# Designed miniproteins, single chains, continued (4): the designs that were tried, part 78

Each design is a single chain, and the fold is of that chain. pLDDT is the mean over its residues in the fold that is shown.

## One batch from the design tools (miniprotein)

Design m14689
Fold by ESMFold2-Fast:
Structure m14689 (fold): chain A 111 residues (1-111)
Amino acid sequence: SLPKKAEIELDDVDKLTPEQIRRVVRDLVVGAAEAGYEEIHLKIRNVKTPEHLAAVYEGIAEGVREAIKLGLKSVKVEIYNDGKLIDSLEGPAEEVAERARKLAEEYRKQA
C-alpha cells in the first residue's frame, strides 16, 4: 500500500551546519527505508560551500549504507545552488553509497 519510490526535498541547507546537514540527510534516507520505500529521489537545495556539499554526501553515504539493510535498492540525488543543478548521483544503492563516500572525501579536501 506504500508507494515504491520516496520523493524527498531538503531546502535551505545553507542555514544548517555541516554536522546538522549530515545528520538530517542520513535520517531522511534511513526514515524512508524504514517506511518501506525501495527507491529514493532526494533533492537538496541551496548547497553553497564544499563543506556543505561534503556533509550532504557523508549523510548520503551513511544513510544509504544503513538503508540497504532495510531493503533500499536505488537512489537518485540532485543537488542545487541558486536554483542550478550543481551535482547529481544516481544508481543502485550500494554503488551510490560508495560513490557518495568518495565524493565526500574529495569535497572535504576542497574545504
Scores: mean pLDDT 88

Design m14690
Fold by ESMFold2-Fast:
Structure m14690 (fold): chain A 72 residues (1-72)
Amino acid sequence: SLEERIEELEKEIKELREKLKNDPQSQGLLDTLEGILKEMRKSKDKEEVERGLKVVEEQLDYLRKKLEKIEK
């Protein structure tokens, strides 16, 4: 469901905040993505929510790849 997908993305944001806590640029991006998810929770337009979640997922992919390079 869209609700489960939003919940998983919120969990990923929380995990990335802890792992990237010393990166202010990544923290700023995570703040923006958290705001998008909050607005998507309020939206009744399934297609709007789907598009918003795709943007969040693509940006979280970027942050995960950045973290993988730091953890090596």
Scores: mean pLDDT 83

Design m14691
Fold by ESMFold2-Fast:
Structure m14691 (fold): chain A 106 residues (1-106)
Amino acid sequence: SAEEKLEKLLEELRKLMKELEELIKKLLEALKKKDVEEVKKIIEEIEKLKEEIRRLIKEIEKILEENPDIPEELKEEAKKAIFEAEELIGIGDIVIGIANIVISKL
């Protein structure tokens, strides 16, 4: 069903968000250590993960648009998860920007 597919995509989105949070933490640790090679590697991993998260967001939005009969509670949960995912991507972009400035001076 559309509801089951949406629930599965939300679970996948939450998993990728946790992975992104962990990569952001690792990026900050690598920056503190001034490990340029590790910083560059983590930035590449974050960029790849951001693209996967954006793909899931588009799939979730499409299901919500095509299936108006999905329970309102689940629609609200999905919209909240999308908002939190987009905020986390924004935080990742800020941290990557700072990282690129820091390593450019090393």
Scores: mean pLDDT 90

Design m14692
Fold by ESMFold2-Fast:
Structure m14692 (fold): chain A 120 residues (1-120)
Amino acid sequence: MEIVEEIVKAFREAVDRIVETLRSAPEDKLLETLQEAMREAYEELVKRIRDLGEKYGLSKETIDKIIEAVKEFLQRLADVAIEAYKEGKSRDEIAEAVRREADTLLPELEKKIQEIVESS
């Protein structure tokens, strides 16, 4: 399903932006930078998912379920980054932890979105 592939691609692009933002962040503002990057990623993903949902004729209920799924996966990435930060890891190590977690989560996200779309 093309919509699933496009949403997964949008999520990958959001992760790329989060990782790049963290790698360029001031060391003394890592947590603030992470929180802002996650907020921006969520807002952009919500907009993209709504646009894609309208393009592919999904119901509002289905779109909202996809947004909830994406929010849960972004929160898992944030949790990994916050844990790495608390452990005193560098910005590059935090960024790598986010990238590694995202690579692990992408197949789970794709499956969850596919199940949501197919069950609608």
Scores: mean pLDDT 87

Design m14693
Fold by ESMFold2-Fast:
Structure m14693 (fold): chain A 80 residues (1-80)
Amino acid sequence: MSDKEKLEEAKKLLEEAEKTKDVLEKAELVSMALNLIKSLMSEEEQKKLDDEVEKLSEELTGEELVEELIKLGKEELKKL
């Protein structure tokens, strides 16, 4: 998969996650999108993203966590 295809797939996954009402499906879509985003980042950027995800996971659970992860993914896509 090219870097352009990974960016487009990540955008699509985040859009599908926003439209999905099922929390488990939403979480799976967000996880896939974040993994694609990480594959486009430097090791330093990947570690920073992993640290942010871990911090959110310690502070939030369920639907609130997934919504914040969607926001995080969208902000990281804007930087790429």
Scores: mean pLDDT 82

Design m14694
Fold by ESMFold2-Fast:
Structure m14694 (fold): chain A 92 residues (1-92)
Amino acid sequence: MEAGKELFEKTVEEGAERLFEREGLEGGGPATPEQFEAYRERLREYAINVANGIKDGTFEPRTEAGKEVEREIEARGEEAKKIIAEAEKKAA
């Protein structure tokens, strides 16, 4: 029913968990729940921008985090197209 919204959040959350785990280990200490929420929010906003940019052909990833989000969106395949359509509707 709300597949686009749920899959969008799932994609962002899975990407955030991967980046959070990697950065937490490489950052020199255990990450906090507050830091994870910050990553989730950042990636949520970024995922919308990536979806719009992929649709429009203007997005270019500048960070490893950006590439992770783009790959998560692409990995969803058919679901990624729904996320892009939803993001485009929001932008209009």
Scores: mean pLDDT 54

Design m14695
Fold by ESMFold2-Fast:
Structure m14695 (fold): chain A 74 residues (1-74)
Amino acid sequence: SRDERLLAEVARELQKALREGRELPSNAELAERFGVSVATVSRYRRRVVDVLRSGKVNPMKVSEEEFVEAVLAS
């Protein structure tokens, strides 16, 4: 679905930033890039952050595909 696709893209962008040791992209930047509202990005970002805070998956050690699957399963 579009919702799952956008959530996956947000997860990829956040994991990439973490792996590269750079600042996480803003909700406004992601909203502009994906053509969605800031509110929509904020909702997806919260889901990704909740997975990161759970400690169940390490974004530095798992593949992009595995990290996305963990976020979609949340």
Scores: mean pLDDT 85

Design m14696
Fold by ESMFold2-Fast:
Structure m14696 (fold): chain A 72 residues (1-72)
Amino acid sequence: SEEEERRKKIEEFLAKSDDEKLKLHAELHLKVLDGTLSEEELREIAEKMGLDEETIERLLEDLRKLKELRAA
């Protein structure tokens, strides 16, 4: 599946990376793919990555939209 292939590529990338921000970014992506990401977790990870409030708000809107689409 597309999601499984994406997950595998992210995991392979992380195995070779020492970049803390890239690890946080990949953790965010994996949680999105798994459907386990909460709005609170998204905010915490994004803040640790140094993202601004405007970007965080857009990501929260995208997460809400994705959850709505998955429920349909």
Scores: mean pLDDT 71

Design m14697
Fold by ESMFold2-Fast:
Structure m14697 (fold): chain A 110 residues (1-110)
Amino acid sequence: EFTPEQQKKITELADKLNELLQQMLEAEREGDREKARELARQALETLAKLVEELKKGLSEEQQKKLEEIFNETKKEVEAMLEADAPAEEIIKVIEEALTKINEIVDEAMA
């Protein structure tokens, strides 16, 4: 189980990630592709920090599963950025990763 301090850090990182995803969509709508790409990189960095904090409250097997999800997500997002994919598609990939991560965390807390 996570401590109250760990839960606060996790919530703050999750909120920051959601804010970055919203800013990516806004930058894309304004035609600022460079800003949208930079925000996508920041979203990946924030996701990495979120995964690191979540791992502190999880078993070794669950930690490995989170690392696998993150590494696959990072590889896919980086490939999408190189292919000049729309921000909406990148956001979808990150949201799918968050869904998988939340399933593992919920199982650990049950």
Scores: mean pLDDT 85

Design m14698
Fold by ESMFold2-Fast:
Structure m14698 (fold): chain A 88 residues (1-88)
Amino acid sequence: SVYNTLISLLQQMIQAIQNKDLQTAQELLDKMIEIAEKNISTFSTIERFRLLTVLSTAYLALRLAQKGKYDQALAEAQDALDIMQDLQ
């Protein structure tokens, strides 16, 4: 499912942040946005809102990591993953 794909990409982004590989983390975020945009018509209004929250939280995680705030970045990325898992 699209949800399982986004969960997998978000888990990979968490690993990239843990490894301080911010280029890979950015590429994974960009892929998540692309997949979400291509599949937006398959989501309900509530799912679209939750998906926007997940992507916004993942974006915040990347920005925190870019500022060297890795512990906060990983907490935000985990929060995004938890929200995404609650959608299925």
Scores: mean pLDDT 88

Design m14699
Fold by ESMFold2-Fast:
Structure m14699 (fold): chain A 63 residues (1-63)
Amino acid sequence: MEKEKKIEEAEELFKKAQELIKQGRILDSNRLLQEARALLESLGMELEGLKKMMEVIESGLKA
């Protein structure tokens, strides 16, 4: 299983999504957040994926 690689891919998607949120590109950001979360869910890390998604949204939107 490519667990290590998928975790790194998810982290990069979260970083990209945060940048898009700061640019006001909410729809593009949401697509990346969903993809990153799905990668972590495929590894049994559903809660960590949700937590990271919330942190990215809070950081990008200041809420």
Scores: mean pLDDT 77

Design m14700
Fold by ESMFold2-Fast:
Structure m14700 (fold): chain A 74 residues (1-74)
Amino acid sequence: MEELERLVKETQEAIDKAREIANKASDKAKQVVDSLIAHAQRLLETGSVEDARRALKAARLAYETAKNMLKVKE
């Protein structure tokens, strides 16, 4: 319902940000981030609110991982 739609939107935004940052970091960062994104997308496919919350956590972890790996390059 409404909660699920908000979680899906926030998860997609986190995925987009993680992918953008990983592209600037390294091939290893892209590989790790892509794995976390794939996991988040599979969770969103179930259509449950609980899985959407887990998907958001995975997407946020992807974003934080990409940011940390980008900092190592600087």
Scores: mean pLDDT 81

Design m14701
Fold by ESMFold2-Fast:
Structure m14701 (fold): chain A 59 residues (1-59)
Amino acid sequence: MPVYTKEAAELAISLGARVSEEELEKNPAKATERAVLQLYTRGLISKEQAENLPELAKK
C-alpha cells in the first residue's frame, strides 16, 4: 500500500494545505491524502506532483 508519512503531510502543509494536528496524529495516512487532495483541487500542484509528493518528502 502507498505509505503516506507525516513528512509528506508536513511538505503538503508547507505548500498551503490545511490539515489539523489532531488529524495527523489520529490518522497520518488519511491526513496526508487529504492535504495532497487540497493542493491538487486548488491547482497548486499538478496530478503528477500529487502522485510523487510522498517520494519527494522521503528524499
Scores: mean pLDDT 69

Design m14702
Fold by ESMFold2-Fast:
Structure m14702 (fold): chain A 62 residues (1-62)
Amino acid sequence: EEDVKEAFKGLAEALRNGEVELAKKGVEGLKTRGYEEVAEKIEKAIKEGDYEKAAKIAEEAA
């Protein structure tokens, strides 16, 4: 539970800092942990270039 919240927070921070490659690794990690649906929503926002939307989705999921 706590590790998952930290993962979502770290992903949101990476997105806000423009660390796209780190954010992509975070998304992949969330998929392997069973959070595929929310991870796919974040990945879609990243592909659209909307990093603020992606970060917001990650924070709301934490």
Scores: mean pLDDT 80

Design m14703
Fold by ESMFold2-Fast:
Structure m14703 (fold): chain A 98 residues (1-98)
Amino acid sequence: MYTEKAKELRERSERHRKLADEYDKIAEQTGPGEGTRALARSIVHRLLAAMYDEGAKAYEIAEKREKEGLPPLSRSEQNTIIIADSLLEADRSEEARR
C-alpha cells in the first residue's frame, strides 16, 4: 500500500522535474515575454515535483514505522501526505477533462 503510493508520487515528481528542466531550457533560449512565461512554468513544475517528492518520503516513513510498530506519523507528515494526495487528484481530474 504505502510502497505503491510512494512509487506513484516519485513517478509524478520525476515527470514534473523533467518538465521544469524543459521549461528552463526554453526560458534560457527565448526573449523576455516568452522566456518569462517559460520560467514561471518551470517554477510551478519544480514546486509540484518537490511536493510530490515530500509526499513519497512521508509514505516511505509511514511504511517503515508500521513495520517497526512505531507511533503514528507526525501531524506535519500527515499534512504532507494529504497535500500530495490532493495534488494527485487535481492532476488526474485535469487529465480527465482534456
Scores: mean pLDDT 80

Design m14704
Fold by ESMFold2-Fast:
Structure m14704 (fold): chain A 80 residues (1-80)
Amino acid sequence: SALEAGKTFLEAYSEALGKEPTLSVEEVAEMLLKAKEKLPAEIEEAKKWLEENKEKLSEEEQKAAQTLLKGAEEAYKLLE
């Protein structure tokens, strides 16, 4: 469900950034639904960017980026 997708993404966001999100689960669910068609391509571009720029990022930034990407992928599966 879209709400499960929103919750999954917000949990990944909080873990990656160490901060509580200002958006509700419902708001994120709506954003994910609106972005649904573009989301797979954006995730792939982000993964490619991360691999190309891995050495420019701190270990903490790399872990945060990986956590966000995994969260986005899991959220997208819940929208299917």
Scores: mean pLDDT 81

Design m14705
Fold by ESMFold2-Fast:
Structure m14705 (fold): chain A 72 residues (1-72)
Amino acid sequence: VEFTPEEQEKIKAILAEALARVRAVASSLSPDQQVAFERAVYAEMAARMAAELSPEAAAHLRRELEAALAAA
């Protein structure tokens, strides 16, 4: 699936914000709390991307995120 330039910039912004939020609290949380927080942030990121992207692009990214989280 190909993304429009607007979708690509939106994805980059959402990802950067999600990573910044995870990093901001990582040193203050236990490992178990970090995993729970990271999953919650990624779920929020996926929902925001689904709202901003075409249904096909959103479905593709959701599958990629699910696969990445399952592999980690």
Scores: mean pLDDT 70

Design m14706
Fold by ESMFold2-Fast:
Structure m14706 (fold): chain A 89 residues (1-89)
Amino acid sequence: SHHEKLLEELRKRLETVEKALKGIDENIQKARDNNDETKVRALEKAKKYLEIDSEALRRVIEDLEQHEYTPEQVRALYRKYRKELLEKK
């Protein structure tokens, strides 16, 4: 029950991040069309962090589908994956 609720909340959070990623691609294209180099740079940086967040969330969700974790363990896994992805990029 608690585990299923946590998994549902994480999946909903991933959906929100994926929608933000779709919106940011459209905004990057609009900024490029307007020759706004400063805005393109800022949006590309934001996209990089959203991509890291979506990948970290996907990894945590996959782990939770295999094993039951406490909320504390889930937060630790998310931070671990996010750190690894930030260091890789």
Scores: mean pLDDT 86

Design m14707
Fold by ESMFold2-Fast:
Structure m14707 (fold): chain A 74 residues (1-74)
Amino acid sequence: SAAADRATLERVAVAELVRGIREEAPVEVVVKGIRNYLATFPNPSEASLAEIREAARASRNPEVAEAAIKELDA
């Protein structure tokens, strides 16, 4: 179904965002990634948002953590 296919694509997108944060991608790359994710998935699941927020909070770069949380809360 289209809904199941969309859920699979969202999981892949979330995994790529989480990977980028864990691999210490630059702030602008993380912000663009989150913006693209929110543009592609206008009604993201709370579980997906929570996973990205947890990755951001666990980031060793506080600038990435702050920028990512701000972008997700916009």
Scores: mean pLDDT 83

Design m14708
Fold by ESMFold2-Fast:
Structure m14708 (fold): chain A 60 residues (1-60)
Amino acid sequence: SMVEELRKLLDESLEIGMKISALEKQPVKDEKLEKEIAELTERMFKLNREISEKLRELRE
């Protein structure tokens, strides 16, 4: 179901957002932490695109 797929993407987006928030609260920003934040941020942008595409499909 497209609706179930959309729900999973929204849940994943929430989890990634919470993880980014937790990592950004770390007092020390080493290279590993910065890379992880960047990777999660990139994943968030990709999820937003997927959500937009699924919403378009549901409209059609």
Scores: mean pLDDT 81

Design m14709
Fold by ESMFold2-Fast:
Structure m14709 (fold): chain A 113 residues (1-113)
Amino acid sequence: MDKKAEEILKELKEFIEKNSLEELYKKAEELQEENPELHILIFSEKELLERGVSREEAEKILEEFEEEAKKDPRVIKVGTAVTGVEKEKVVIAITRTEDDTQEVIAKFFEIVE
């Protein structure tokens, strides 16, 4: 599983550097369907900006979340990339279970608040 998660993260990071955020969500959905034993989470600067968070604060939140996710045993792999079209930061995290996925999402929203 860990090697598969690393391969998926690498593919998504390479893909997003040349594509839009919308195309990343579609690619992640395709990879998720092919790998039902893993869950793919995407956290974007765009979503934070739409909530009224400043760009500076959004970047800080994503950096803080990445560091916390690296230490979280529920996260198999995590990485950051910059979108090819929008030129904005994204954090991609991979978890093993639906429960782990929900807990990681909750952690992100705790950092946002």
Scores: mean pLDDT 83

Design m14710
Fold by ESMFold2-Fast:
Structure m14710 (fold): chain A 106 residues (1-106)
Amino acid sequence: SAAAREAAIARALESFRRLLALVEKELPNDPSGISAADLTLGWALSLIDSKDFEKFLEGLRKALASLGFSEEQIEEIVEEVRRFYEAVRAAGDPEAVIAALAAAAS
């Protein structure tokens, strides 16, 4: 139903906001000026386009390690990414999720 779809999109946005808050809390000071919002949105969009979730997570773990995140911080972020992925799948409309994420990040 339309209401169920809207509720699923809202859950995906809520999951994205939790992921963003976690990245903002744990992101090391970056002198390049890349924001937690830019990184988190980039990862979310890459995940939605991904055909292999586990391969995406392997790439994400390496990227987070290269940014100076600890193993504990990486596992917290990965757990939130799994929740986000489940919410996106439940919505069944990746284009609507992308539009909502872009609006939330602006």
Scores: mean pLDDT 77

Design m14711
Fold by ESMFold2-Fast:
Structure m14711 (fold): chain A 69 residues (1-69)
Amino acid sequence: ASPEQIERAVDAIVRETGLSREQAEAIVQFVLEHGDEFSGDQVEELARRLGISPGTAARALVIAAEELR
């Protein structure tokens, strides 16, 4: 993805979920590394690493996948 697409995804996550830009950037990076398919265990691990709920992580991952297309 281009830097412009990454910034769009980060901005969308921040606006729609209230996460920090740092948390949003980590979620975008996760999608770039793993694609748009995630197991429940991967979502749980990412959420724990970022200090957010699994539900928030799942929502942010969907937003990132959508914006990166």
Scores: mean pLDDT 83

Design m14712
Fold by ESMFold2-Fast:
Structure m14712 (fold): chain A 58 residues (1-58)
Amino acid sequence: MPSKEELIQQMVEHSQLGLDAYRAGKLDEYQRHMDIAARYAKQSTVQTSRDAARQLSL
């Protein structure tokens, strides 16, 4: 069970990796990292609700 701080840190790390991939012209990796970052952002804000569990299970 990751903490809210851990989720935010993962979001930041994946955003940085995504930008690096974008600069290298690897748009596939960029998109993948941005999707992961968005998931962590959503999880950090609604982690304790049933709605958060549904979003992750999607």
Scores: mean pLDDT 71

Design m14713
Fold by ESMFold2-Fast:
Structure m14713 (fold): chain A 114 residues (1-114)
Amino acid sequence: LGVILAARLGRVEEALKLLKERKEKPTSDEYIHLADALVRAGKYEEAIKLIEQAKKDGIKLNAGMYTVLGDAYFKLGKLEEAKKYYQKAIDINPNSTLAKKRLEEVEKEIEKKK
């Protein structure tokens, strides 16, 4: 039915097709739901590319988008980048329990690598 619904159902390829067929540029909500679905599908580099495209399209990144970037970088083993993006998510939304939990997890992994 829509890009967000297809993304939430894990139908990433269908959601991407719907975005491509649309005349209008994607919304912030469409970008975040699709990027999150890409992370859940193990397509971490594609999720990062999609959020970077949102930024280039003039979309102001919100706390959720920064959390998805953090998750993608964390899964790729880029711990310092993951920490940076989780911190940006918390700076925008200090009540984000998910971003705070993820930041603690990535800081423990950084310490373990030293």
Scores: mean pLDDT 80

Design m14714
Fold by ESMFold2-Fast:
Structure m14714 (fold): chain A 79 residues (1-79)
Amino acid sequence: SEEKRKKELELLVEVEKITFETKEKYNEMTEYEKELQEKLEKAKTQKEIEEVFEEKKKREDEEAEAAGQAAVAAAQAAQ
């Protein structure tokens, strides 16, 4: 339902803000994470929030895919 989806997004926003605040406190934020934090703070609609998290997921998927490919190549070279 739309209501459930909105509640899940609100929770994700809260968790992400806490994560950003923690990383900022310990100087662990990347430039990309600072950019995401800015976008998230400016997001006022559910669609804008979803768009920010979709961008984040795409980048995480790309980095995970690249890491997975490197791991598979290393494992196959060892066999």
Scores: mean pLDDT 76

Design m14715
Fold by ESMFold2-Fast:
Structure m14715 (fold): chain A 120 residues (1-120)
Amino acid sequence: SEEEKKAKEVINRVKGLIEYLKELIEMVKKNAPREVLEEKFNHLLEWLKEEIERIEELIKKTKNEELKKVLEELKKVLEEYAAWLEDPAIKSASREELIAELEEFIKKLEEIKEKLEKLL
């Protein structure tokens, strides 16, 4: 169905985001320079803003209430993470704090991905 196709596309984008976050954690663990991390975090923020807009459009068009609920949960997680990335305090965050926050967001994204997969 069209709803299944849209859910699969969202799942694939969430998988891509999780892989990017895992790569970013490894860069932090390997003591990548702050300038390199700042560029990666700026790219992540732009990606999250674009994905929030895509998810908002899907929510408006979706007639499937179960899919809509999971998409709204995804949007909230993406907005929470975007707000964290926009906070000036991130530039002063320790590498340990950055890793912990990124690991928590991966966990939240994995839980949402599993909910989306159960709708297929």
Scores: mean pLDDT 89

Design m14716
Fold by ESMFold2-Fast:
Structure m14716 (fold): chain A 68 residues (1-68)
Amino acid sequence: KATAAALAKGTLKIKGKDSVTEEEFIEHAKKAGFSEELARKMFKEVDKDGDGVITKEEVDAVLASLPK
């Protein structure tokens, strides 16, 4: 969960966007050394509504819900 949220946040920052699509997330995760299968699983961990898009608010909410 933490790794998925961190990758999504990184993708948002690099692309200068307020949302990340599943395809953009997978591309960034593969560049970070993750397999496409793992990237898809990580994306679905953050994208709980299943619309195929992760917003900055969803990423921030996931990070805020994790123990610090």
Scores: mean pLDDT 72

Design m14717
Fold by ESMFold2-Fast:
Structure m14717 (fold): chain A 68 residues (1-68)
Amino acid sequence: PSEKLEIELSEEEINAPDEEQIARIASLGMSRAEARAVLEAELAAGATRKEALQTAYGLAMVRAQIKA
């Protein structure tokens, strides 16, 4: 079992294109459509790229735990 659930984002990941971000988030436990919607919603709300990514990755991890 996992000891800790942490969102680890490198500078490369934060600065990667949206499609790459969506692919990574989807691999963690949500669909690409869900990942895209979360990123779009956060950015539309005025979140920074780092904040939007942290939210999306966090949700993906929660989704993965719920599925398990």
Scores: mean pLDDT 71

Design m14718
Fold by ESMFold2-Fast:
Structure m14718 (fold): chain A 95 residues (1-95)
Amino acid sequence: GKYKERAERAIRELERLLEETRRLYEEGKMTLNEAIGYALAAIGLEFEVELAAKKGVESGEISEEEAEELIERARRLAEETNAVALKGMEEAAAK
């Protein structure tokens, strides 16, 4: 259904965002603007998963348990992305 698909799509985008954020950080190529951009993108995608999951429960498409699992997965991915982005910001600011 549409809300489950939307939540899963946003989670896939968060997974790709985390992978790209880690890659740029490890390569020493992350700029301050990129680090800020990735942090904001992660927050936006986490919000999209939460909104889609809540609407899915309200419509009867998703169970409360499934919604909780989707939200927790998105939170973890966003927290990991923000942690890497923060390290990137600190290193970029020191240059």
Scores: mean pLDDT 87

Design m14719
Fold by ESMFold2-Fast:
Structure m14719 (fold): chain A 77 residues (1-77)
Amino acid sequence: VKKIIDLAKKALEKAGNPDGAKEVAKEIEKLVKEGYSKNHVEARAIGMVIKELIKAGVSVDDAKKIGDEIAKEIKKS
């Protein structure tokens, strides 16, 4: 879970939304504590990153590309 939190933080800070990165981290910690599967936690986190990037003014297409790159990196870990 640390890898996805670190990647979300970097992407959202670069987009000017550090508060969004904190919200993603809180949701991941909540889902892990509630016993959700790794796949569910990863999918929810990627969706939140895309949402928070769009809120920061990133285009829908670019936000989806960033989300896909984060998904690839966590699958390599």
Scores: mean pLDDT 80

Design m14720
Fold by ESMFold2-Fast:
Structure m14720 (fold): chain A 88 residues (1-88)
Amino acid sequence: EEFDREVYEALGLIYLHLGDLAMEKGDYEGAVRMYKKAIELFEKADPNSPLVAEAYERLAEAYEKLGKTDEANIWRQKAEEVRKKAEA
């Protein structure tokens, strides 16, 4: 059985929201895990979607909160690359 693209997006949004909730609670490691799951699901739906870029930006913010600035910068750069492809 396979999920439709819209189902992958919906599941990704759920994980994105769980990541946001973890950020509010100060569970930055939990937020990283949730955002990575959201990214995987969004990429399965459409790797060039603005949702992928948004998830990358949120993941970068979570890494920044963990003091992992180099990792945060990598994910921000990936977000900008996806944004450019989505707008093309």
Scores: mean pLDDT 83

Design m14721
Fold by ESMFold2-Fast:
Structure m14721 (fold): chain A 99 residues (1-99)
Amino acid sequence: DIVSLTGPTAAGERLTAEQIRRLTEAVLNNPEAAELAAKSKVLVVGIAEKDATEELLKELEKKAKELGKELEILYAPSEAEALFKAAEAALQHGLELLK
């Protein structure tokens, strides 16, 4: 279902690291995916520890400010896992607000 919010998936194809990346990018840039998460007033981003550079963190902080949100960063051992966790958390926050 999250894949349906952020882009097409080939029939029978498993979720890939690229699709998980697109989920996180969609939260940052896509109004539809962002709206479900954005209502939480928190921008949730997953980052692999190896990719957590000061430059990237500042860019994400700027993006959160542009969206009028507080930035929450989730760290994970792998990039794909980090992006998936962020997408799940962001969607979960949005769904909670729909109750």
Scores: mean pLDDT 56

Design m14722
Fold by ESMFold2-Fast:
Structure m14722 (fold): chain A 57 residues (1-57)
Amino acid sequence: MELSEEEKQALKDEAIALAEKLPLSEEKRQRIIDSIETLETEAQLLSAIHDLKKALG
């Protein structure tokens, strides 16, 4: 599906906010955030958000 740059950034922001809640070291958390920033497609971003929500409970 086609995302605008603003919609893509909104999904990245949601995923980053979820990653910030993970009880991980700063290094592991930053690596997850860096990985999220490299994602380009809606499917990749939604998958990341789903996995993060599952990890948080």
Scores: mean pLDDT 81

